Designed miniproteins, single chains, continued (5). Designs and how they scored, part 104

Each design is a single chain, and the fold is of that chain. pLDDT is the mean over its residues in the fold that is shown.

## One batch from the design tools (miniprotein)

Design m19851
Fold by ESMFold2-Fast:
Structure m19851 (fold): chain A 81 residues (1-81)
Amino acid sequence: MEAESKAIAEKLKKIKEETLKKAEELLKEGKKEEAILELEITRGLILIVLGVAKIINDKILAEEAEKILEEIDKKIAELKA
């Protein structure tokens, strides 16, 4: 289970990196609303993963999902300010 949890956590990190990169590209094109939408979609996916991790008591996956949520929430707040 721990090996599988770590593999999923690594995939979540890649999704975060790809989403942040896409958001930056959209911002360069002046598409701020689309950038925020991409971040909010990923945020929703990470929230689902965090909920599942808490239900199955997967500490590794929960901790990684919480870290990713904090980074995405910070970026959304910066763009909405």
Scores: mean pLDDT 84

Design m19852
Fold by ESMFold2-Fast:
Structure m19852 (fold): chain A 85 residues (1-85)
Amino acid sequence: SRAEKAREVLRELKKAEQDTSSPIGKLVKEIKTLIEKLRKDKSKYEEALNIVDRFIRELAEHPDMSEDERIELLKKTVEEIKKLL
C-alpha cells in the first residue's frame, strides 16, 4: 500500500537523520525543520506534505537510485519547501 511505502521511506529517512554527519542526514534534518516551521500555516503545511509525498513516491518507484541522485532529489525537495516560507 502507499502508506506502507511511505512508512518504509520515512523509516530510512529517520535512520539517515540520526547520522547528521552524512549529506542525506543533513538534508533530511533540514526538511523536518522546514516542515515544523510551516506547521502554524495549515495551507502551507499541507503543500509541504504533498511535496514530501512526491519525493517518497519517487524513491519508492526508483529503489535503485544512487546516493548522489537521492541527494539531488532531496536538495530539490528542500528548495521547493523553502518557497513556501
Scores: mean pLDDT 73

Design m19853
Fold by ESMFold2-Fast:
Formats: C-alpha cells, sequence, structure tokens
Structure m19853 (fold): chain A 56 residues (1-56)
C-alpha cells in the first residue's frame, strides 16, 4: 500500500517530506489509515512523533 511504501523510508526527514507531499492529495480516510498504520508500526518513538506532526 501507499502507507507501507512511505513507512519503508528510514530517514525521518525524508519520511516527513513524503508524508507532507502525500497528505495534500490524501482524503480523510487515507489520512486516518496512515495514522493508524504509523501507530501500529514498530518504529522508533522519535520517528513516529515526527511523522505524526506532519499528518493533519
Amino acid sequence: SLVDKILAIKDPKKLAEEIVKLSNTMDAGQIRSARKALEEADLPPDLKREVRSRIP
């Protein structure tokens, strides 16, 4: 999925940039799915916080 592709990016800055670009084109359902996938992902807390701050 689109979310899985985004979460494969290990660099927090690049991940945040891709999320910001895609959030402008995502509908509310896609944004909710992205937030849920982020919370469920086994990622470092700092990376989760950064990405979460970029998802509206």
Scores: mean pLDDT 66

Design m19854
Fold by ESMFold2-Fast:
Structure m19854 (fold): chain A 53 residues (1-53)
Amino acid sequence: SDDVASHLYTLATTIELQAQQLLKTDPSRQDEVDGALKVADDYRKMADDVRKS
């Protein structure tokens, strides 16, 4: 399951980077950025759970 966990961490990191770029480009998109960061947090939690299994 390490491969699955690594994939989920990569997805979370990619979402975080894209959200940061979006906020820098358009600060009015704070709600979309907050939503994206929540999704990234969910993927990180899933990755942690997979690694524990």
Scores: mean pLDDT 84

Design m19855
Fold by ESMFold2-Fast:
Structure m19855 (fold): chain A 56 residues (1-56)
Amino acid sequence: SEIDELLAEALARIDELVAQGKISEAEGRRLKAGARAAATLGPVAVRAVLHDLSQL
């Protein structure tokens, strides 16, 4: 589904940010929890998370 694809993209970007040292492991876990919560609200909410991650 669109939501599952967007969530997978958000989780992958968070993992990349942690791997690059741009955010801590703890920050990554918090952001992943936020992305999963956004997925329960719909695709617009997940796209907002993806936009915020792109600013990091």
Scores: mean pLDDT 89

Design m19856
Fold by ESMFold2-Fast:
Structure m19856 (fold): chain A 90 residues (1-90)
Amino acid sequence: MEEEELEQRIIEKLKSLGYTVNEKTREIAREAARLVVKAREAKTDDEISQIVGELERLREKASYYGPAAKAAVDLAMREIARIDLEKREK
């Protein structure tokens, strides 16, 4: 449920930024959304670090699919950074 909503938000944001979203970009957006959901549910800094590592690997893969796919991963990285900051402030 949350993963599908996040995937859709990433896709809408990419379109608003002027990117053309193809099937490969949608697949990367789905994987990125799953990592954001895992980050929201993470209870330790080690879990967040592991998720960031997975997202960095996804970013390398996305670079072969073009700028839209890479932008999808960058959006997820920013969201995970926001989640990490909120957890540290409380």
Scores: mean pLDDT 82

Design m19857
Fold by ESMFold2-Fast:
Order: C-alpha cells, then structure tokens, then sequence
Structure m19857 (fold): chain A 101 residues (1-101)
C-alpha cells in the first residue's frame, strides 16, 4: 500500500535525523519529517474517500502552511519555517484524526 511507503520513508528519515548532533537542527528536521508524513497520510485517506469535508479543509490549510514553510526556509528564515511547519503538522494530525473517526 502507498501508506507503507510513506511510513518506511518517515522511519528512514528519523534514523538519519538521530545522527544529527545539533539539537535545534535535529528538532527542526524531525518536525519537517513528521509534517510530511501526516500530510501524506491525510492525502491517502482523502483519495480513499475516508476524509470528511472538515478533514479535507484542514489538509488544504496544512499544505498551504507547508508550502509557506518551504519558502521561508529557502529564504534562510528557519525560525519562521519551523513555526509554519509546526502549525502545518497540527492541522495535518487533526485531518488524519477526523478521517479515522
């Protein structure tokens, strides 16, 4: 299943992140990997018709914040990128929760 592929990707990302010695960079990378994982899960649930309208709305907002986080990181604003990734993660987790219940 597509879900198993994103789980394996997330697991491998966490294994590589655990080798990072700088704690701030480690937490940043963990948040990025977790955000990508939950957005991926929410998109799969949407494709399978398991997402409510509310879950779909949360997923779209999470994707928007994720894109804004990438732009902030590309501009060297890692503090802003980190906050945007955390917000995207919260919305993506809620989207998954609503789709599973």
Amino acid sequence: MELEKIKEKYKKALEQINEVEDEETKEFLKTVAETEYYIGVAEILKKEGKASEEAEKLLEEAKKLYEEAILAANNGDYEKAYELYKEALKLAKEAVKLAEE
Scores: mean pLDDT 84

Design m19858
Fold by ESMFold2-Fast:
Structure m19858 (fold): chain A 73 residues (1-73)
Amino acid sequence: AAEHYRQAAENALKLGESYEKQGKFDEAAHYYDGAARLYEKAGDTEKANIMRQKSAEAYRKAGDLEKAEEAEK
């Protein structure tokens, strides 16, 4: 069960990285946030925190400061 969440999180992370390389920072942030929630469900709090940080940075690059603050929590 946890392993399925981890695999889904890794897929979301790869999509986020792809969108970030394209300069689509709001889409990248959305996928990083999704990855954070999936890593949390997998019990991987350290990776979840890293994904929240990536999501927040991507939202800042997109100009969504309110969403960036929300993603860091």
Scores: mean pLDDT 82

Design m19859
Fold by ESMFold2-Fast:
Structure m19859 (fold): chain A 116 residues (1-116)
Amino acid sequence: VAELMAKDPDSIIAKIQAYGRAGDTASVQALAEGYRALVELDPNNAAALAALGQALLELGRYEEAVEYYERALALDPDHPIAPLVLRRLGEAYEALGRHELAREYRERAERLERER
């Protein structure tokens, strides 16, 4: 719940990923519920959409993670978090067996990272 108040979306996503790696599914699920509520109140919050996508990815809900990450990119493609979102889309598509799309998103992330 305190993580919902963090201003830095990179640190929020890193925190969710750390919970996922630790196998703390309860914390990841609570964060997913919190960010889903936030997105319903403010559907144009790209950072909240990306955080929800990360939580869903850690929970193995890959199709839903893709939906929210694509929404985040559509709202703010120039956001500093865009390379990370593209990389996470690649991971989600790889998990869904969509290997060509996974490769495209990874290559797009690498290009943006080189341009920054």
Scores: mean pLDDT 78

Design m19860
Fold by ESMFold2-Fast:
Structure m19860 (fold): chain A 58 residues (1-58)
Amino acid sequence: GDEEIARRLEELTKRALEAIEAGDLETARQYIEEIRKLEPENPVLARAAIAEVERAMG
């Protein structure tokens, strides 16, 4: 349901940010692609998550 999609987006965002802190921008971009796959299910939260990760990448 919507709650499960939100939880998945939160987890993917967290993993992407952890990859950025580790200096692994390639892995962070892979997580952005996974978030993008969820965009049709929750476009507002998915786009917010992508923006947060991209902002953290500089």
Scores: mean pLDDT 86

Design m19861
Fold by ESMFold2-Fast:
Structure m19861 (fold): chain A 55 residues (1-55)
Amino acid sequence: MSEEEEKILREAAEKLSELKGVSEEDALKALKELVESGEYTPEEILERLDKLLSQ
């Protein structure tokens, strides 16, 4: 991953950690797996988590 993609994914991991009550490290690992599967981009993950937190 590029440094820019890693930064976006770290921000997403912080938000997922807050939503699920899991560690930021565990959240980051799960999100990296999703990106590697090709289903989601780091930007798409961040956007979805932002919407969930704004509810």
Scores: mean pLDDT 78

Design m19862
Fold by ESMFold2-Fast:
Structure m19862 (fold): chain A 65 residues (1-65)
Amino acid sequence: MPIDEGEIWRALGRMAYAIGDYETAAKAFRAAVEAGDRSALPALAEALRKLGKLEEAAEAEAAAA
């Protein structure tokens, strides 16, 4: 099955988010986006909102457009 680097980072980010580690989740979702998985941008924005980083969350959502 095709497993891309971005998919792996997104999976790690989802795991971190599920355990309440939003800082690690945001970092992993950022790595997924940098690896080419732009579908991680909404998840990155959600993790950033959990951290209170509303400006960075808005930037991630704008990048998804």
Scores: mean pLDDT 80

Design m19863
Fold by ESMFold2-Fast:
Formats: structure tokens, sequence, C-alpha cells
Structure m19863 (fold): chain A 59 residues (1-59)
């Protein structure tokens, strides 16, 4: 649970560094936590998903 929040925080920080505006963040807990980030564009959402996967792997 705490790990999912840490991952979400890191993803938001990376998006902010890239100049991507984050509108909403949702975390769904399960066997694999799913983090859903809402951005201004769907293209930026795909970038957010890619970063989240990378951060989770590096954790």
Amino acid sequence: ILEAFEIAAKVVRELEKRGIKVLDVKIVLGETPVITITTETEENRKIADEIAKKVAEEA
C-alpha cells in the first residue's frame, strides 16, 4: 500500500519535471497496484503509464 503511494509520488515528480500537468491520480489496490493518472492529453497519459511501469520495476 505505502509502496503504491511512493510509486505514484515518483511518477508525478517525473511528469512535473517533463512539464506535464497532472489533473488527477487514482490508485487501485490488488495483486498488482494500478495507478491511473489523468493528464491534459492522452499522449501524456501514455508517457505517465510508461514512467509508472519503469518506476515500479526499479523499486
Scores: mean pLDDT 71

Design m19864
Fold by ESMFold2-Fast:
Structure m19864 (fold): chain A 105 residues (1-105)
Amino acid sequence: SLTQSPSSVTVKVGDTVTLNQTASEDIGNKVSWFKQKPGEEKELLIRNASELVEGVDSRFSGSGSGTNYSLTISNVQKEDEATYFAHSHAKSPPVWGQGTKLTVV
């Protein structure tokens, strides 16, 4: 299973925030991070734990290994307000984390 923490976080514009994900087993680097706004499809931000997807803002970065992974957003902007989901394809079926809701004030 994938557990994301915190379940919700509030930050200010210009802050740096780190969102965490813990897997129940070693999943290698098979972690992706997605951003979802209400009424929109999930947007892929990071693949293979740390690879920034083409066209995604460089303020987003991924890190981690084994069972512990994180998504860091630097210089947070109001448009970053969304729910962020971790996803792993290390096992079948693929597993989603429950999401972290980011609020920006």
Scores: mean pLDDT 84

Design m19865
Fold by ESMFold2-Fast:
Structure m19865 (fold): chain A 60 residues (1-60)
Amino acid sequence: IAPEDQPLVDLAVARALQAVAQDPSMTEEEVRALVTELGEVFGLSEEEVEAVVARVLAAL
C-alpha cells in the first residue's frame, strides 16, 4: 500500500465496517462488491482493494 493511499484505505475499511454494522447479514461477496465500488471512487489499486477486504473480514 502506497503511504499516500493509506488514509483512503483506512477510510474504505471504516465505510465497509459501517455498512456491515448496519446490515450484519452481508455476505463476503457483498462486502467485496462494496469495497470494489469504494476502491473505484477513491482510486485504489486492485492490491489495495484486496487489503481492504482482508481487513474488513478479519474485523468480523
Scores: mean pLDDT 79

Design m19866
Fold by ESMFold2-Fast:
Structure m19866 (fold): chain A 114 residues (1-114)
Amino acid sequence: AADAVAQAVTGHLPEVLEALRKIDPEAAERASDVFARTLNALQEGRLDEAAENMREFGDIVAEALAKVDPELAQRAREHGERLAENVRKGDPQGVAEAMRELARIVREAAEKAL
């Protein structure tokens, strides 16, 4: 379960980080660091810790987006919460869907910031 969740969170990470870097390079670095901690927690089977780290990831994304579009920031926070819950439950499909939606939201914000 943890390995499948790790694969699911990794699938859209490059897209999220690339788009986030266009908005806030410092936030992208912080998000990348939190993600590395998440992968370590998942490898050790610590789903609750991984879920809290993914909540922090969602909050970092939402804070960066708030200066571009408050509505997109709110949507990012909502999908960050869904991501954390699905990680806690060990649901790789739910994790993949939440990550895909976050990637879409961050890309939309990056296009508005340019």
Scores: mean pLDDT 85

Design m19867
Fold by ESMFold2-Fast:
Structure m19867 (fold): chain A 77 residues (1-77)
Amino acid sequence: MVTDEEINRGMADIYTGVGKLMMEKGDLETAAEMYEKAIELDPDNAEALANLAKVYEAMGDKEKAARYREKAREAEE
C-alpha cells in the first residue's frame, strides 16, 4: 500500500534524478525546471532544494541560490 505522499516523494526522486542528469549535460534551465517540479511534489526534499540552489548559483542568480540553500538546510533538520 502506497500513500499519495509516498507516491509524490517517489516522483520527486525521479525529477531530482533527471535534474542531476541535465546539470551534468550543462542544461541548467531544464535542471532548474526538474528540481522545481520535485519541490512542488515534496517541498522538504533537501537534495532537490540543495541542487536547485547550485543551479541558480551557476546561472548567476545569487539571491535565489541563497534562499534555496537555506531551505535545504532547514529540510535536513
Scores: mean pLDDT 82

Design m19868
Fold by ESMFold2-Fast:
Structure m19868 (fold): chain A 61 residues (1-61)
Amino acid sequence: SLLEEAKAALRRFLADNPNATEEELEAAGRVLAHHLAEKYGVSVEEALKAVEAAREEVLAE
């Protein structure tokens, strides 16, 4: 799903960038949202909502 791919991509980003700031994670999330919007045929706004949900879930781990 869009959410599961977003979570996997964010986990990968954090693994590659273990000292990433919230600002850097947010910037990566915006780039990811554009990519996922194109892949899933949804709006960037819809993809951003999914990425924000994924970020909250990943950071709560």
Scores: mean pLDDT 81

Design m19869
Fold by ESMFold2-Fast:
Structure m19869 (fold): chain A 80 residues (1-80)
Amino acid sequence: MELLRQWEQNLSLASPEIDRGRELSRQAQKADEQGDYDRALELLDESVRLFTRASDRYDVPISQLEAAVLSVVKKNLEKK
């Protein structure tokens, strides 16, 4: 019960950064679809930064996983 409360508290504190990261990743996808690779990479960089910061600051493992996935996507775009 106490562990669940701590998890809810940490998730609540991290939530704005996670939500912003997800919004930026959606914008990056649209930029990629439009052929604006420079903009897509910029948005992916900021999204990864937000997820990494949320994970490090609030110990939210899901943010770390999302950052890792987006880093792979960014690397693939850089090869185009």
Scores: mean pLDDT 71

Design m19870
Fold by ESMFold2-Fast:
Structure m19870 (fold): chain A 60 residues (1-60)
Amino acid sequence: SMEKKKKVLEIAKEIQELLKKKLPDSESIELLYKATEYFLGEENYEKAYEYLEKALELLK
């Protein structure tokens, strides 16, 4: 759980940095990242990770 939290926070920070570069699909990625932030605030790391993975898929 703590290891998963650390991994989620590291990836979330990386995605946030990429969003600043105005990448394609940035609007969809931003929405998914906001959902990730919401679930991080709720301490729901499982759902936070799900939305984070969806954001990463759009960055391929």
Scores: mean pLDDT 72

Design m19871
Fold by ESMFold2-Fast:
Structure m19871 (fold): chain A 73 residues (1-73)
Amino acid sequence: LASVSTPVSPEEIVAYADEIVEKLEKGELTPQQAVAHLVAADILAVYAEMQGVDVTPAREAIERARKRIEELA
């Protein structure tokens, strides 16, 4: 994978996970698209954690999104 010099903040990951849920609830995303976006959010959280960033809020947001996808699928 290409190196990215600018890390994503945990707050941006939280916003991304919350947006996935909102778009899914509005019917703007299919469950399959929501799962793909959730995987991307999880990867971003792993990279942030590897850089020593506290990703607890991001992981909590991702977990909420996962539960909502399961409920709406």
Scores: mean pLDDT 78

Design m19872
Fold by ESMFold2-Fast:
Structure m19872 (fold): chain A 69 residues (1-69)
Amino acid sequence: SSELEKLKKEIEELEKEIEELEKKIEELDEKIKKEKDPEKRLELDIERGLLGIELGIRKIELENLKKKL
């Protein structure tokens, strides 16, 4: 039972991290759309790419945890 509660907590924490990453990506996509400086836009594109990779990893981790339920 304690293992199941731990698993549920890990799932909830990971879902929260995913939501926070998705919000950051959304905010960043809006900044990219408004950015007129090509150099700054490239920096934002790189940051967006890194957040996208993090989001992908967290989503895979979430699916793996959910399979243990």
Scores: mean pLDDT 88

Design m19873
Fold by ESMFold2-Fast:
Structure m19873 (fold): chain A 68 residues (1-68)
Amino acid sequence: SMRDKILELTREVNDVLADESLSNEEKIKKLEELRKELEELAKVAPPEDQALVDQALTMIDQALADLS
């Protein structure tokens, strides 16, 4: 389902952030890729799933600010 795809991408965001083996540069690159995927899902996600997409995008934006 669309919800399952959003939750899977959200998990991938958390996995990137928790990965102590990745440099800040590597985390930024991976988060930017995940952000693009979530932005594409945001365009087609039903209203009931928009809050999940918005939460994931907010997490990425906060993380990118912290890693810069």
Scores: mean pLDDT 85

Design m19874
Fold by ESMFold2-Fast:
Structure m19874 (fold): chain A 101 residues (1-101)
Amino acid sequence: DEKAKRVSEALTILEKAINGEEIPSREELVEALETLIEMYKDLGSSPDTIRLYELLRELVKLLDSEEAAEVLREVNRMLREGKSLSEIIEWLEERIEKVKK
């Protein structure tokens, strides 16, 4: 399944960024996030889940590859610590506003 392969490749790109083994390009990170957004929409995921990935995509487009990887690591850490999706969304929205200045 070409769609399943695309999702697997997207997850691999994000895992590399999170683990720091290799810093993917900003373009690769954007494409990976877009693939996951489509997947979550197809699965009928919550609006908060979709919003989280849309905000990550927006922020990644504003950052260099190293800064984008750091954001992905921070979001992954917050999820692992049990922070709510609403708290992570608020953090991403605040960071986007600061970067746009």
Scores: mean pLDDT 84

Design m19875
Fold by ESMFold2-Fast:
Structure m19875 (fold): chain A 56 residues (1-56)
Amino acid sequence: SEIERLIASAEAAAARLPGEAGRIVRETLERLRAARSEEEARRAYAEGVGRLAALG
């Protein structure tokens, strides 16, 4: 499913990214696992990407 694909992507990133970036990805992963719909999961993923971009 789309949700499973997004979770797998976030898990891979969480394993590789340290510090603040890793923390943001782990928080995003928790939100993805709590998502009740594909739309909610996509929104959580997009917000996580935006937070990572904001770090520079």
Scores: mean pLDDT 81

Design m19876
Fold by ESMFold2-Fast:
Structure m19876 (fold): chain A 77 residues (1-77)
Amino acid sequence: MDEVIKEANEKVKEIYRLYQEGKIDLETMEEMLKLVAEASMLEMAISTETDPARRQELQKQLDAVKEELEKKLAEAK
């Protein structure tokens, strides 16, 4: 749980740094921050989910969100 919050906070700091450096615009920053929020929500949902089938569906959604965020971060460099 603490590691999820720490990872999210580090990603938020990275996104704000990219914006401050002029590497991304406000719209791109908002999209990236939304992906960080969605990933955190999915990780919390997975940790409280008792149905293995539902947990697997949430994991697939989390993987897709993390992949999209990583792609956007790489493109912003």
Scores: mean pLDDT 80

Design m19877
Fold by ESMFold2-Fast:
Structure m19877 (fold): chain A 80 residues (1-80)
Amino acid sequence: SELDLFKQLAARFGLLATVYRLWEDVLNTIRTKSKEEAIEELERTIKVLEGLKSQVTDPEAKAALDTAIEDLKKRIEKLK
């Protein structure tokens, strides 16, 4: 699955391990928190992912981070 692939990339590159954990926290926040709190957590997560992207040298890992950032942006638009 895509989740398993992301876990493998996180294990190999270390930096992505934090990304994976934040992604799980974000999904829980969307399900359990208010709309306003969910949007704030999503926006904070996007900033962290953009910072991690600057530290990652693997083009495939950068592409995965770009996909994650775009998915989070789409989630914010749906919550507005």
Scores: mean pLDDT 69

Design m19878
Fold by ESMFold2-Fast:
Structure m19878 (fold): chain A 88 residues (1-88)
Amino acid sequence: IVLKIIGILLIVFGVVNLGLSLYLSVSNSSITGQQLAQSPLGRLIVAVLLLNVALAQSAKNRSIVTSLLISFAIPLLFLILGIILLLV
């Protein structure tokens, strides 16, 4: 019972995070947590997305490929884990 609830939460988190990552990729990399934090809905979303964006920004001096992988890897991992938990 508990595993199904956790699986649903992980899928929801993964979908939201993936959607936001795509939104930032299309709109502009200069979009910051400050702009999102002014929205009532943005407060919850900013906490999850900000970690992903901060990791991508910290990789700026390494490689473009590393930054891109970080932006997509995190939401995909949440989706995969959520699906696995639902299948159990």
Scores: mean pLDDT 60

Design m19880
Fold by ESMFold2-Fast:
Structure m19880 (fold): chain A 66 residues (1-66)
Amino acid sequence: MSPREKLEEMTRLAVEEVRELKRQGKLTEEDVEQVEESIRRFGEKLGVSEEEIEEAVERVREAAAE
């Protein structure tokens, strides 16, 4: 699995978790911040571009805003 594919899978799971927490009425801004930070650190360790990391973080923010 490529670094990009690993980041995509991590992002997909993170979006699913954020949506589930929001559905339960338990999602906090701190939860979203922690998920965003985890994605940034994971993407940086994989050597993925900053642009791709920003796109992944934006997908999490969009899920939290829905």
Scores: mean pLDDT 83

Design m19881
Fold by ESMFold2-Fast:
Structure m19881 (fold): chain A 73 residues (1-73)
Amino acid sequence: MKEEARRAGLRAIAHEIRLVGLEAFPDEFSPEEIAQTRADAVAAHRRLAEIYEKLGDTELSAQERARADAVAA
């Protein structure tokens, strides 16, 4: 279970790094690709929140939901 949280966390970080890269060069990437990458980052943080919830870590779960909301904005 902790290993599942670690992998989900790495996926969330990878999606955010990609989003930052795409947003830095918006003329090189389609609006659809940027929007999809943002959606992937949001989904990854929401997935991590669900995993933390199952582990009983309500604080980390809440932090990941807040991060997903921040990325979506």
Scores: mean pLDDT 84

Design m19882
Fold by ESMFold2-Fast:
Structure m19882 (fold): chain A 85 residues (1-85)
Amino acid sequence: SREELLEKIRELVEKARQALADGAPVDTLRAIAKEIVRLMAELAGEDPEQAVADFDAMLAGLTPEEQRRVIRAFVDEVEAQLAAL
């Protein structure tokens, strides 16, 4: 359901926040972010596998430090969207 998807996204956002604060490896951050992307795409009625593939491809072209910055900005954006619901 939409409510179950929203709750799962909120849990993953908190997990991403904790991982960012703890200085987790970029691969760990990337894995969490990809799960958020998948669920956000499902919530929007978009293709979740395509959304994850596009996000992963974009990050693969970046340095680890740039990937961390992009993931942090993405988590901030998702959190803001959830707060506006």
Scores: mean pLDDT 88

Design m19884
Fold by ESMFold2-Fast:
Structure m19884 (fold): chain A 76 residues (1-76)
Amino acid sequence: GREKIEETLKKVEELVEKGEKSKDKEEAIKLYEEALKLLEEAINDMIYGNIGTAEDLEKLKELKKKVEKKLEEIKK
């Protein structure tokens, strides 16, 4: 259960880094949307599955806010 959350955090961080380095707006949007989908799934798994720690949940929520902000900035 928790190991999946750690893998999700690592994958999301990779997607965000690739999106930040991308010069193509459409590619960056796609990467950030994939990251958001993974974060939403992980947050739902934690809340409804009663898995992980409060610290893990907070990290996922903060990362989701960061990615949502990046996506809003690109979509302008």
Scores: mean pLDDT 79

Design m19885
Fold by ESMFold2-Fast:
Structure m19885 (fold): chain A 93 residues (1-93)
Amino acid sequence: MVKEMQKLAEEVKKLMDEALELTKTGNAADAERALKLVEEATRLVDDAVREAFSKGSLEAQKYAYDAQSYLNQREAEIRAAAEEKLAAEAAAA
């Protein structure tokens, strides 16, 4: 459990970091992919929090919450950047 929750926290951070990099490319397709990665990370965090509470130790719950906190902080940044890129593409069309 604990090692799996730790790996999940690392995976969520990897997905969010990849999503943030995609928002820097300046094209709409990458911005849409960034939003998809945020959706995937959100699902992983929700499932992890539920499982950690059902079967995990306090340590497992801590890793699940750490992943959730990182997601929440990065999500706002990624969504703002992605929406800006999509709006710019729509205006250029």
Scores: mean pLDDT 78

Design m19886
Fold by ESMFold2-Fast:
Structure m19886 (fold): chain A 95 residues (1-95)
Amino acid sequence: MTLEELYRELAQGALEGARRVAELMKKHDPEIAKLAEELYRLIQELVDKGAYEEAARFFPLVAYAEWLVRQGRFDEARKVLEEMIERAKKALEKL
């Protein structure tokens, strides 16, 4: 496995995680669901631009947000999603 292949797999994992967070939150808090959908869009844009390493960096943070949601810790999940959205926007601006 090359480092680029690993980054692509982790980026895909981040996208799948963001989708799961959005799906889980639609029933509990539609605003947090929209944040997860926005994060998905931004990570997909990083992938579309070939920024696989930057996209891959979101994998552990998305996993953490999903874990927080499954624990019912929605306010903390919202903060993590908002921080990731700002980081993704800054990463896109540097491309």
Scores: mean pLDDT 90

